# Ledger of designs, part 31: designed miniproteins, single chains, continued (2)

Each design is a single chain, and the fold is of that chain. pLDDT is the mean over its residues in the fold that is shown.

## One batch from the design tools (miniprotein)

Design m5052
Fold by ESMFold2-Fast:
Structure m5052 (fold): chain A 108 residues (1-108)
Amino acid sequence: SDDDFLSKMTKVLDEMVDKLTSIAPDLSSYFSQIKSQFISTAKSLLKTKEPTQMVVQLGVNLIAAMTEIHIEAKKNLSPEKLEEVNKILEEAGKKLMDIINEYAATKS
């Protein structure tokens, strides 16, 4: 269901934001904004009812969001903390893409 999809996405994003905030507390509002924008985009795309468009657009937005977090982290963090951020982003990205692909498969 759409509610189950959004719930799973939100859980992964909440875990990601919590982990990122523990490494970079000063960026917590920035991480929360990225999460909110991503969920807003997902809600908007669910209204289109086009699984292929949803996968492509959410995938592009996910890459963009993670790239922006990496760039911001690189400006503000040591190389060691940046490596921890990159591991969190990689784990969250894989989980989010799995959720997106599983949802799209149920609509195809």
Scores: mean pLDDT 83

Design m5053
Fold by ESMFold2-Fast:
Structure m5053 (fold): chain A 96 residues (1-96)
Amino acid sequence: SAALEAAREEILKLMDEKNFSPELKELILQKFDEVAAERGVATAKRYAKLLIEEIEELMKTYGVSSQDIAEALKILRENKEPLTLSKLKERLEELG
């Protein structure tokens, strides 16, 4: 829908402003699409913005790149773990 596309563009622009890697941007947009399908576009947009802000803080806290975050998320997916912020924090603590 037009509303979904506009929200995706807004989220993509926010990630571009924060210099997120292409792989991280794709993973976040995929999760945005899943949340939008389940809970609606407005909820997905709020979720994605909060996730982006938290990822930026994790990058600062652990001294890791956006690519390191993307790799951590891929490992969670490979291990069939939930792609949640709490699981991402656990994984980054193991790496840092």
Scores: mean pLDDT 80

Design m5054
Fold by ESMFold2-Fast:
Structure m5054 (fold): chain A 98 residues (1-98)
Amino acid sequence: DANKALIELIQAQMELNRSGDEALVEEKRPWFAEVEAKYRDQALELVESMKPLAEKIGKMDEAERRALAQKEGISQAQIDRLSDTEILLLIAMKRLEK
């Protein structure tokens, strides 16, 4: 369904962001485009729901980021090592799983 497809898309995007493998990015590009086209409205709804957090996360100090991690079920080690974008993607994925 849409939630499963969006979770798979987020997982793949996080993997690509970490690997830096341009050949894998090119291989996955048609699939990303297909999923985004098929589930565009659901993807946009997810992005819109995450906007308030996305605007705040860049302004958060370490204590606020730690509190966010505890609220969303993310480990402190993940919060400390992940970028703002990766944290948002992880939270979005966890929300789609529920």
Scores: mean pLDDT 75

Design m5055
Fold by ESMFold2-Fast:
Structure m5055 (fold): chain A 96 residues (1-96)
Amino acid sequence: SKKEENIKLARLFLAMAALAAGRSIEKAEEVLNSEVEKQREIAEELLKENEPAKRASEVALKLLDGEELPQSELREVEREAAEAAREIGEEEAKRL
């Protein structure tokens, strides 16, 4: 359903925010399995991180609150967070 899809989308944004902030994949997986109340707390912590993590966390909070966001904004924020997370992963791989 749309409600379940919005909650799953919010969890994905929070997981990407965690990765964009340099948290581990294991931490991102914990976010995906956490309850909505805990996800809101995590989002508040990530708001203090870099801009991609902050923007993704703001989007996640709005989605969890049932707010409707422009599709263009959702796609842009998701892309920025995913790119930041990918860049961190690539840099770590180059050190190995």
Scores: mean pLDDT 77

Design m5056
Fold by ESMFold2-Fast:
Structure m5056 (fold): chain A 70 residues (1-70)
Amino acid sequence: SSRLRRILESQRFAAELGRELRDRLDYYVELGRKIESGEISREEAIEKYGEKEVELALFFYRLEQVTAAL
């Protein structure tokens, strides 16, 4: 039946999205860590990655720090 195929395709798509979201989150957290540690300056990061990417990176890094402290 086509029902099982549709379920597996939906599950595969959901798993792929979950992986992409985790990879994206890990990317932002690592970038935020580098900025907060001084490995790269905020100005250099903005020039290389853009202001919005840097804001997201700092947001997700700080969110991880707060969550780990709870």
Scores: mean pLDDT 80

Design m5057
Fold by ESMFold2-Fast:
Structure m5057 (fold): chain A 85 residues (1-85)
Amino acid sequence: SMAQLQAQTDRMVKRTEELKKEVLELLSKGTKEDIIEADIKVSFMQMIASVMEQESKKNPELKPAAEHIKKIADEAQEELDKAKK
């Protein structure tokens, strides 16, 4: 149903926002171990973004959420890439 689809989408957005917060907290600590944990979390965010993008092709109603999740994942990737330099 549309209500179930919306609820699942809302949970995926919330999880991605939580992961971004965790990534930023890890990068603020700046140890090698924290950067490795941040890298793993960013990889999960990019996986979520990829899955949502594929699902949005089948269900166009998901497209705005998929684009939002991808933006959050890309922003987290940029912060991680800066920390690795």
Scores: mean pLDDT 87

Design m5058
Fold by ESMFold2-Fast:
Structure m5058 (fold): chain A 71 residues (1-71)
Amino acid sequence: FRQRIDDIRAQMQAIAASRGVSGSELRDIRFSQVTQILRSLGVSDAAIAQYRARVAAGDIAGVDAFTDAVS
């Protein structure tokens, strides 16, 4: 699970480098991809919204704990 997210992140960074997108745009693209993966694994939209809120707040420890709980 974490490996898939990390692989997607690495791919998004490579694509962003070739396309010249900003760091904030790259973050939004990654969130979109993570959301799609979480939905495919049966995670609820409410739980995904909580994950996004924690990332936006800069709560890295909370994001890691949440990711571990849903994976």
Scores: mean pLDDT 57

Design m5059
Fold by ESMFold2-Fast:
Structure m5059 (fold): chain A 85 residues (1-85)
Amino acid sequence: SEELREVEASLSPLTAELLRAHAEKDVDKEVEVLKKILEEMKKKAEEEKLISIEELEEKTLKELEELEKVLKKTELAKKLKEYIK
């Protein structure tokens, strides 16, 4: 849908993929996508630190907080905790 284009322009491709996996209720897929999101966010944060460290850190933390809310609210949180061990 056209609305998804606007949303995806504001979100990372992996974040959009996480939302789709959640809609499909595929917990294993959600966990896999979330792991990729966390890795990509960290990598992007390190590269972009060269430009604006303070603002980038705040943005990254806000996105992580939003993802953490999803994790704690869904069955996904239990699966991810097993991975973290």
Scores: mean pLDDT 58

Design m5060
Fold by ESMFold2-Fast:
Structure m5060 (fold): chain A 93 residues (1-93)
Amino acid sequence: MLEEKAEELVKKVLPAMEALRNKDYDKAAELFEKVLGLDPEEVKKSSDKEVLTKVLKKLYEELLKWIKEVGDEETLAEIEKEKETIEKMFAKG
């Protein structure tokens, strides 16, 4: 059940990520707002790196909520650790 929610969220986010990569900021903003509730104006005016960082934060927050409902504390701790690692990698690349 958690996997189904995670897959649905990822499938919704992937088209938005493709739109961002293609510099289609209007489409990316619309899709990110629908899936993650990101501000469309921020998406349109932010760098790709800033948008991706916000997307990752929102994805981790949603996954943390669902994992907490299931009681999988080990996965919760791993996701929190990965979040910091990904943010640091994004800051360097």
Scores: mean pLDDT 71

Design m5061
Fold by ESMFold2-Fast:
Structure m5061 (fold): chain A 82 residues (1-82)
Amino acid sequence: MEEERKKAIEEAEKEFREAEQRLQELLEQGDYEGVIKLLREISRKAKEKAETTPNPEMKKIYEEIAERAEGLARQIEEYLKE
């Protein structure tokens, strides 16, 4: 169980790192709307994994990832509203 948890975290971190690279490319192109969409997709995927996992500790971790991704998307959205 501990090793499965570490592997899931590593997989999530890899997906997050790939998303960060895509975020940097979108930022270089000035596509802030694309950044928001990408962050919301990450949040949705994390929520789905939280619901499908039978492990309550992993559910908590995925929920935290989803909340943080959504928070970042909202911060960028507020920046664009001004």
Scores: mean pLDDT 76

Design m5062
Fold by ESMFold2-Fast:
Structure m5062 (fold): chain A 86 residues (1-86)
Amino acid sequence: MEEERRREEEKKRKAEELREESRRLFLEGASKAVEAIGLVVYGLFVADEETRKELLEEAKKLLEESRELTKKGLELVEKAKELEEE
């Protein structure tokens, strides 16, 4: 009985850790997306085409990083759910 309780508590702890890590990844992804939007908006007001191009390329990179972080976060949520359903 004690060993089964310890295994269930360990699974719950691992699931909670995965959920917390997922939340951190989502927040980091959201931060990068907001920064990218700021760069795009600023780029619209920059007269220098070379600077505008650099800002848009950096924004594109940040959006791609945001997408990857969100994808990893979703994978951790699914993994946590699988541990809780076992």
Scores: mean pLDDT 81

Design m5063
Fold by ESMFold2-Fast:
Structure m5063 (fold): chain A 69 residues (1-69)
Amino acid sequence: SIEAVINSLDVNKDGKLSYQEVRDLIEAITGRTPTDEELRSLDTNNDGKLSIAEVKKYVDELLSKLKQQ
C-alpha cells in the first residue's frame, strides 16, 4: 500500500519526511519530479521536512488525478 511505502521512507521514525524522500516518492508514483517550490508550499513551518499526514494527503490528491485518466 502507499501508506506502507510512505512509512518505510521514515527511516528515523520521527513522523516526518525530508524533501528528497518526498521528491523520490512522487517521482516513483507520477513519473515526474516535484519542484522545490511545490515542496516548500507543503512545508507550512519551513523546517525542511514534511509530516507524514501532509505527504499522504498530497499523494491521495495525485492518485485521484491519475485515476481520472
Scores: mean pLDDT 72

Design m5064
Fold by ESMFold2-Fast:
Structure m5064 (fold): chain A 107 residues (1-107)
Amino acid sequence: SEEVETVEDIIEELKKLEKYVEEKKTAEALEEAIERLEKIEEVAKKHLPKEDYEKFKKMIEELKKLLEKAIEALKKGDKEEFEKYFKEAKKQVEEIIKFLEEIKKKL
């Protein structure tokens, strides 16, 4: 179904985004990641069932907050705070992908 294909595309984009920020680890790359997450959220709004979209939106907002904290740490030169928030952001991406895989099984 188109909905299953859209969920698969979102999962793939999230995996590509995680790889990109892992390789770059710059404030610019993390800021670009936030912009890409906003585009992913707009796609999800059009294609996911309303209840699933509302849960997805909350998970994306949490991820964006963690990325914003990581960006702030990078700009301050705080490597330990950056590693902390970056690790939490990576775990949040994994939880979002897991959530999307469960939605895909029900579609």
Scores: mean pLDDT 87

Design m5065
Fold by ESMFold2-Fast:
Structure m5065 (fold): chain A 91 residues (1-91)
Amino acid sequence: SMKEEAEERKKEAKEILENIDLVATGKQNESKENAERAKEFGEKYWEKIQEIADELIAQGVPRELAAPLAVEKIREEAKRIIEESEEILKK
């Protein structure tokens, strides 16, 4: 049902936001820890960050800026999914 799909999407988006908190403390210092934690919450979150960062680097964004910008884009997307899901659940 649409409500069940909305609940699933909301759960996924919350997991993304939790993973972002782990990245905010410094990707370089926690690269192995972040890989382990990504396995617990969802490998696709880290794959998506990697893909977006690689795209930004290809466009000329410095490596040091690409990863934090990729994380920010994912955060914004997750927040939108939560809001959309809550709208569906109200109906």
Scores: mean pLDDT 70

Design m5066
Fold by ESMFold2-Fast:
Structure m5066 (fold): chain A 91 residues (1-91)
Amino acid sequence: EFEKAKEYIKKARQYLLQAYRLASGEVREHLVKALKYLNEALKSTDKEKQRELIEKALEHVKKAYELATDPQVRKYLEEAIKNLEKALELL
């Protein structure tokens, strides 16, 4: 099950990196925090820690989505949110 969750986390990271390249200011700051939490989740062996870190990342991605005005950035963040929610369902 965690191997499937990892694939969704990796897809979410890819979308966040695309958003990061286009974003600036406070949006970009939230994306840096989200990426840091996802990197820590991928290195963790504890399911409870993995869930907590993904939930923290998702909180920052949702905040970035609320602040983003660029339609392309919003589209990437929406895809990242969907993939992170799927990862959480598998944990």
Scores: mean pLDDT 88

Design m5067
Fold by ESMFold2-Fast:
Structure m5067 (fold): chain A 60 residues (1-60)
Amino acid sequence: AMVPTDEEIALALVEMHRGIALAEGEDPQRVDAAYDEAVRLVKEGASPLEAVRHFDELVA
């Protein structure tokens, strides 16, 4: 098995945080918008920590 890339790790962590936010009752439209922005940052080379932080800041 290959070691995951930073992009793969970042996307997985953002997906987990998205699931948690929805389970906690956050607005789905806001969560989806935050997810789209975090995914764009990941594609632009953002680290896993940076992507998750940005997602959490947009949802909060």
Scores: mean pLDDT 82

Design m5068
Fold by ESMFold2-Fast:
Structure m5068 (fold): chain A 70 residues (1-70)
Amino acid sequence: SAAYERGREWARKLYTAFKDVLERDPRALAPLLAYVRREAEEAVADGKLPAEDLDAFLAGVEDYFAERFG
């Protein structure tokens, strides 16, 4: 879905921005994913992300990072 692909692309940009931190300390991944989840939930509350897209968007984020670190 389009929401899933947007989640993957957002995760790719975050990985690029935080790659040095994540490679140095893999424990940073769980707090980063928790932060992303909170931001996405706030985006739904603010009307910036459709509520029906939330699960697909977060699945795209989590799958991207699982492919690299899981």
Scores: mean pLDDT 83

Design m5069
Fold by ESMFold2-Fast:
Structure m5069 (fold): chain A 89 residues (1-89)
Amino acid sequence: SVSREELREALKDLPLGVQEFLLDVFDAYVAGLSPEEVRDTYPRPGGGANLLADLLRDLLTAKSPEELASKYTLPEYAEGARRLYEVLS
């Protein structure tokens, strides 16, 4: 099983906001939460709960790290999502 510390190490060169966002997605994934439960559970102002739920849905349905990364326009989020997928696979 992948540890939270292993993911943090894999993301350490990315901006802190990206690291924290992806660690929140990881926490939801290991807790077995659905995208719908994430929208209801995570208090993220400015639509952050929707972004977290969308990434979790994409993580659960993507067939490769490259497919997941292709859904993000910001390079740092695309790279972070790719690494998250690799760590969980």
Scores: mean pLDDT 79

Design m5070
Fold by ESMFold2-Fast:
Structure m5070 (fold): chain A 96 residues (1-96)
Amino acid sequence: MDIPKDLFDLMSRSLNLTLSALENRNDRKKLEEVAKQLEELVKEAEELVKKDPTEENYLVLASIYVSLSHVYGLLGDTEKSQKALKKALEYLDKAQ
């Protein structure tokens, strides 16, 4: 299926932030900056899903939550990491 430009932009930003976190996994300040940017991406993706609840939009939102879960895990925030992963699974289920 054709993926809209808005989804490509969100996916690209999410992947670049995830890569930055992995390359800087021992830099707490950098990880906190990445987490904040991913939280802002989640908000943008949630607004996109509210406007247009497509399978693709739910899948992208789920993938951003997976990235956020990973960054929270690197920060040692296991509760936030688990909550983000549960949100990812919830949105992945809605993508059906």
Scores: mean pLDDT 84

Design m5071
Fold by ESMFold2-Fast:
Structure m5071 (fold): chain A 78 residues (1-78)
Amino acid sequence: MKFLATGEEALPLVKPGTLVKVVDENGNILATGQVTVKPEEIEGNRVKVLLLDDPSVKGPVEAEILGVDENGIVYVRL
């Protein structure tokens, strides 16, 4: 997978409502979600994500930002 931005360069692209893909250590997609916080509310590389395809999870979960692709999709690890 090729990221457009990683680390601190990715943070300004992580906006409320941005599509998120949760990935494992091998890059397999585990879940989809959306960003719930503004870029200035991100502490380090951790962001709050609302999972859209797991209704058993109540409210936003905290995830580690890995990068953003050319389509603006944010990739995270739980």
Scores: mean pLDDT 74

Design m5072
Fold by ESMFold2-Fast:
Structure m5072 (fold): chain A 88 residues (1-88)
Amino acid sequence: MIEEIEKLLKEIEAKDKKAALEVGSTMGLMQMMTHVFSPEEAAERIEKLRKELIEWAEKNYSPEVTELVKKALELAEKYFMELLKERE
């Protein structure tokens, strides 16, 4: 999963450096949520961060970059949700 996320981030960076930075920053916030909040609150906040960045992407990025961002964020959410389950 991490290797797939890294590959997608590199592909995004090659097409749109700003989009790659914004996706990376959002993933960093998702990771912070797993440490600061309860698993239930972290899950809700991670989902909100994904939805907000996807809405931003659809308005500000090319369609091709937006599809890559959607894939990267879906994998990131899945990865962090698995980490939250380990905290149960």
Scores: mean pLDDT 83

Design m5073
Fold by ESMFold2-Fast:
Structure m5073 (fold): chain A 76 residues (1-76)
Amino acid sequence: SAEVEELVRLLREGRVEEAVALASKLTGGQLSIHFLEAGYALRHGDEARALAHLAEAARESKRPELMRALLEALRA
């Protein structure tokens, strides 16, 4: 989806603050701390840690489908 594509772009560019703002908008302002941790892990080049945090974010999210799609896109 366009939402997932934009989140992947922001995260891969290290634009964590913008990714958090977009994800917060898409989740109604309730975003897991694990999403923030995943963004910082990607900025540091630690993809394995980022994927682990995104899996936890999916478990806690009001939009688990969005977080799972994001996790899948980042693995591809």
Scores: mean pLDDT 81

Design m5074
Fold by ESMFold2-Fast:
Parts: C-alpha cells; structure tokens; sequence
Structure m5074 (fold): chain A 75 residues (1-75)
C-alpha cells in the first residue's frame, strides 16, 4: 500500500505543477490518477481489494504520472 499512497501524493504534486505552468488539461489528467490511487487505497483499507491489487494499481499510476511530469517539463 505504500506504493499506492506514494503514487497518489506524486499525482497531486504533478497536478499542482501543471496548474502552475498554466496547463489545466494536464493538471486534470494528473488529478484523475490521484483519484484512482486514492480509490485503490480506500478499497484496500475497507477489504474490497487486496493490498497486492492496490500496490499493482499504485505502480501503474506512478508510471502514468511520471510520463505526465515529463510532458510538464517540456511546457
């Protein structure tokens, strides 16, 4: 679950960076991944999915968010 939590935090940071650079669409895309990570964390804490499933989602979110961050660096 640490990976899922960290990916959500990273997505929020990347969303804020995109807004600061004036790209509201990219900020919204990053925020979407923050919500996905948050939902996975909540579902794992409530026993709706396993911790391993949440970590798998978090790893995918982190990969997507890192790609968004690279796009922001080119703005």
Amino acid sequence: MKITLDSGKKAIEVSKKAKKKGDNDLAKEAKKYADIAGDALSDALNGKITQDEADKIGKKVMEKVKKIEERIKKL
Scores: mean pLDDT 83

Design m5075
Fold by ESMFold2-Fast:
Structure m5075 (fold): chain A 64 residues (1-64)
Amino acid sequence: AAPVTPNDLTGKAGMAEALRRAADVLEKLGASPEAIQRVRDAADNGASAAEMTAAVHEAVDSLK
């Protein structure tokens, strides 16, 4: 049985998968390659949720 407390490891794994999907979609939409690379780096390095969010923000901002 999983603990009721938040688990960063499980949350990070889920966010890493979400980041990979987001990176793929953003790349298809024409996001900056460097911003996409930041998203991939965040997922691969197990960055904090804040860093992952920042990387996605940069990728989305590069579309505008």
Scores: mean pLDDT 71

Design m5076
Fold by ESMFold2-Fast:
Structure m5076 (fold): chain A 75 residues (1-75)
Amino acid sequence: SEFVQKLQKLTSKVLDGKITREEVEKFLKELGLDDETIKEVLKYVEEAQSHLKTDPQKANVAVSKATQLIAESLK
């Protein structure tokens, strides 16, 4: 699935600290998510990035929450 591949690439870039807010927002808009859901996903992405150097486990949990919200919103 192209969606799964893009989501995995996005997740990898977030965890590597190599993604901008604008890149994430563009990806979510292309998926057809509403602005409110996009803002919530971005909060989890920011939480993940804030923990990348100090707590990789918390970073992964935040990314998982973002991914779950995206999946739920595509119903």
Scores: mean pLDDT 79

Design m5077
Fold by ESMFold2-Fast:
Structure m5077 (fold): chain A 63 residues (1-63)
Amino acid sequence: MAAAQQQQRQQQFQAVVDTLQTTDGLPPERAQRAAQALLKAKQMMTEEGLSPEEVARKITAEL
């Protein structure tokens, strides 16, 4: 049942985008890109139980 997880992710994404626009003054395009990167990192930490250091290693390995 992926629908509930998809809605939760969309709400989280929109909340981050809104926060970046209102708090950091980012344009919508930049806020969306930043929100995607932040949510990916947060997902890795939450779902895989990775530390911020481990997330950085995984992202670096993809480069």
Scores: mean pLDDT 69

Design m5078
Fold by ESMFold2-Fast:
Structure m5078 (fold): chain A 68 residues (1-68)
Amino acid sequence: MTVREAVRLGAQSRAGVPLSELVSEEEFEEAVREAAERLGIDPEADAESLPSERLGALTREVLRRLGL
């Protein structure tokens, strides 16, 4: 599972609905890109290679950027 996929699942779990019902695919991808660049994380890396606290920080930053 990629970091991007793990962030999507985490965001959907917190929202309680499919993320596509709240934001467009383009908005999600842009938020992931910007958050990942800010935190120095590769969104295409294996999520298992990332500490859970860093993945959580990325997920929170993505949600913040999306206004969720």
Scores: mean pLDDT 81

Design m5079
Fold by ESMFold2-Fast:
Structure m5079 (fold): chain A 69 residues (1-69)
Amino acid sequence: MSLEELRAQLSAAARTIADYVLRELKEELASPNPFSTKSPEERARAMATAFGLSEAEIEALTAWVLRSL
């Protein structure tokens, strides 16, 4: 599935959240905490879940973010 197809599965609100999550993960990867045990996938999924997105939107957002890193 292409990046455009993944992003198209997201609502307007979920796309804003996806842009936020991608920015946060890029910042965390630039200054990683050596004591963190969470993968970028686990971090993306946790943030999407915290915003109250549906399972389908969480899955699409997580996949889009990971492919955009």
Scores: mean pLDDT 77

Design m5080
Fold by ESMFold2-Fast:
Structure m5080 (fold): chain A 74 residues (1-74)
Amino acid sequence: PSLEEARDAVRLAILNMFTGGLSVDEAARLVARGLGVSVGNAKEAVSTALEALDRGLSLDEAAEVGARKLLELS
């Protein structure tokens, strides 16, 4: 996946966690399915993005941090 595709997928997954009550594992499956990556790599990306949000980054900044992590693992 491209950085843009990965960022958009991570952003959508996090939005679904906040609006739909998805777990991290459910969000990771959404990312994995959308990008054709492993659930394990997707889970690392989602977790990394959530840590960035906890540090005070915006949703868009956190999604980019998670996307960059996903591309490092892929």
Scores: mean pLDDT 87

Design m5081
Fold by ESMFold2-Fast:
Structure m5081 (fold): chain A 69 residues (1-69)
Amino acid sequence: LTAAQRAAVAAAVARARALLEAGQLEAAVLTLAEASAATGVPLADLLAEVRDAMTPEQRAQVDAALAGQ
């Protein structure tokens, strides 16, 4: 990744963590999906980076959604 792409990923991860803390799982996933599309980093890898910030309920929802891929 370029320095700009790494900065974009870091910003998206930080925003996603804040959204997860606010209970906004869908918005957090969309933020990471946009970063994935812009940088080429797999969405699953970005979701793994914020997994520790997820509640067990949020993790179950993400795991269920990814099981279809």
Scores: mean pLDDT 78

Design m5082
Fold by ESMFold2-Fast:
Order: structure tokens, then sequence, then C-alpha cells
Structure m5082 (fold): chain A 109 residues (1-109)
């Protein structure tokens, strides 16, 4: 599953967890990317909620990939991340919304 164009964001790859500076930079990049995608697709408030929950929950890893120009799929992914983060449960799910595919995962320390 490699769509030719996708919006992708990931907090910290396992390969970067051994380097605190890289881990911090990747976490900031993920938060910035979530806010950018939320603003671009009209889901800024939802993206802000997800970012705050990631900061509060000591998330080990969170990631998403959504086909480009797929606002409904991005919204479904963000809603899933919000609910998983609120529950404090590690979850992964694949979404098919309006003909576009999205995937999201969250893991805790």
Amino acid sequence: AEPPEADFAETVPLSEMADPAKAEASKEAFQEKLLELGKKYGNEELAEEVVELIRERNVRHAGLAVEADAPAALRAVLEFLREALRAGEARSEVFAVDGAVGVASVDFE
C-alpha cells in the first residue's frame, strides 16, 4: 500500500528513539504537520485537540498516512486518534472514506 501521493506524519520512528534530539525534533515536526493538515482541510480545532492529547499522554508513537486531498479521510483519522488518545489504548485502524484511504496508529510508553 504505497499511494503515489499521501499526507504523512509520525511522532517518533523507533530508529530515532535512541537519540533524544532527533526524537524531540520528530515529535515537533509531527505536531506541526498535524496542525498544517488540519488547517489545510478545515479540521484545525480537531488537529489541535489531537496535538494536546499527544503532549498529555506520553505517547510512545503516533502516526498517520492519508491520501492527498482527502479531507474526509483526514477527519476520520484525526477523530480516531482523538478517541484512542482519550481512552489511553494502543490502537491501529485503516479507513476508507469517499474513495480515499487513511491509516492511523497510536502506542503508549
Scores: mean pLDDT 69

Design m5083
Fold by ESMFold2-Fast:
Structure m5083 (fold): chain A 65 residues (1-65)
Amino acid sequence: SDVTRYSAENLLITAIYFAGAKEVEISEDTIKVYLEKGTPEQEKEAEEIARSLGDLLGKKVEIFR
């Protein structure tokens, strides 16, 4: 359902911020994730969660450091 999809989307966006993103921009076809300077592990986690969000929404993911 749309409600379930929105809940999953919001959880993944929150997880990306928790992992170390300073900004997440969602456009019609693209998700842009701007990473805060963190550990390599935090950056990798944020990238993996962002990729999962891209798969969920059918959008391209672009990571900025």
Scores: mean pLDDT 78

Design m5084
Fold by ESMFold2-Fast:
Structure m5084 (fold): chain A 66 residues (1-66)
Amino acid sequence: SAIELLEKALDGSKEELLEVARKLLESSDPILRAAGKELLEAVETMSLEEAKEVARRIIKSLREAL
């Protein structure tokens, strides 16, 4: 699931966060595409620690929406 991919990426590298963002952007679900875009922006513009905080917020939002 998208949530499991995001949770695994929290213990990973910047490259793993980018891979998850890319997979979410390829989703047919508009909620997952929006999450992927937010994560991609964070990884490209923020530090790794800040991008991981964005990923944690995305996980929380997805648990409440899905």
Scores: mean pLDDT 83

Design m5085
Fold by ESMFold2-Fast:
Structure m5085 (fold): chain A 76 residues (1-76)
Amino acid sequence: MREEAIRRAEEAALRVEGVDRETARRLAKSAVEGFEAGLSEDVVIQLVTREGEELGLAPEVARRAAEAVVRAVKET
């Protein structure tokens, strides 16, 4: 259920300090799309971390957001 995975991932990213709703939703969608494309967990974490950095998150925050999002998608 794609919408449920995106919603759970968005909420997980929002719990990371410094991540706003728009950024959280973009990272959530990227993680779901990565897994739908058959990418490995490590590759999805790298992709989402890079996107977070491009959206203005500090590298440490982007990594934490990526890990939170990936975990939420896998647990859906």
Scores: mean pLDDT 84

Design m5086
Fold by ESMFold2-Fast:
Structure m5086 (fold): chain A 85 residues (1-85)
Amino acid sequence: DPVIAEVARRDLEELGFPEYAERAAKAMEDGNFKEAQKIVAEALIEKARSLGHTEQADEAEKLLKKGEYSKANRVARQALADAGV
């Protein structure tokens, strides 16, 4: 969905990750939603670490390494929410 791809790109750019934003948008345009979830999770984990939420970032990274991209994304997003982002 081109609209969802553009929204994902914008969100990641606002978080300061334009390279991740481009990669995620391309994956979504190609229909590779699992790859897009992986890329988004990688960016959110990096942001969570930068905000000092190291334990949640480590948990999300372990899920990412297991291929649990949706769960990794959820844990990383929770870290950002806890940081007020």
Scores: mean pLDDT 80

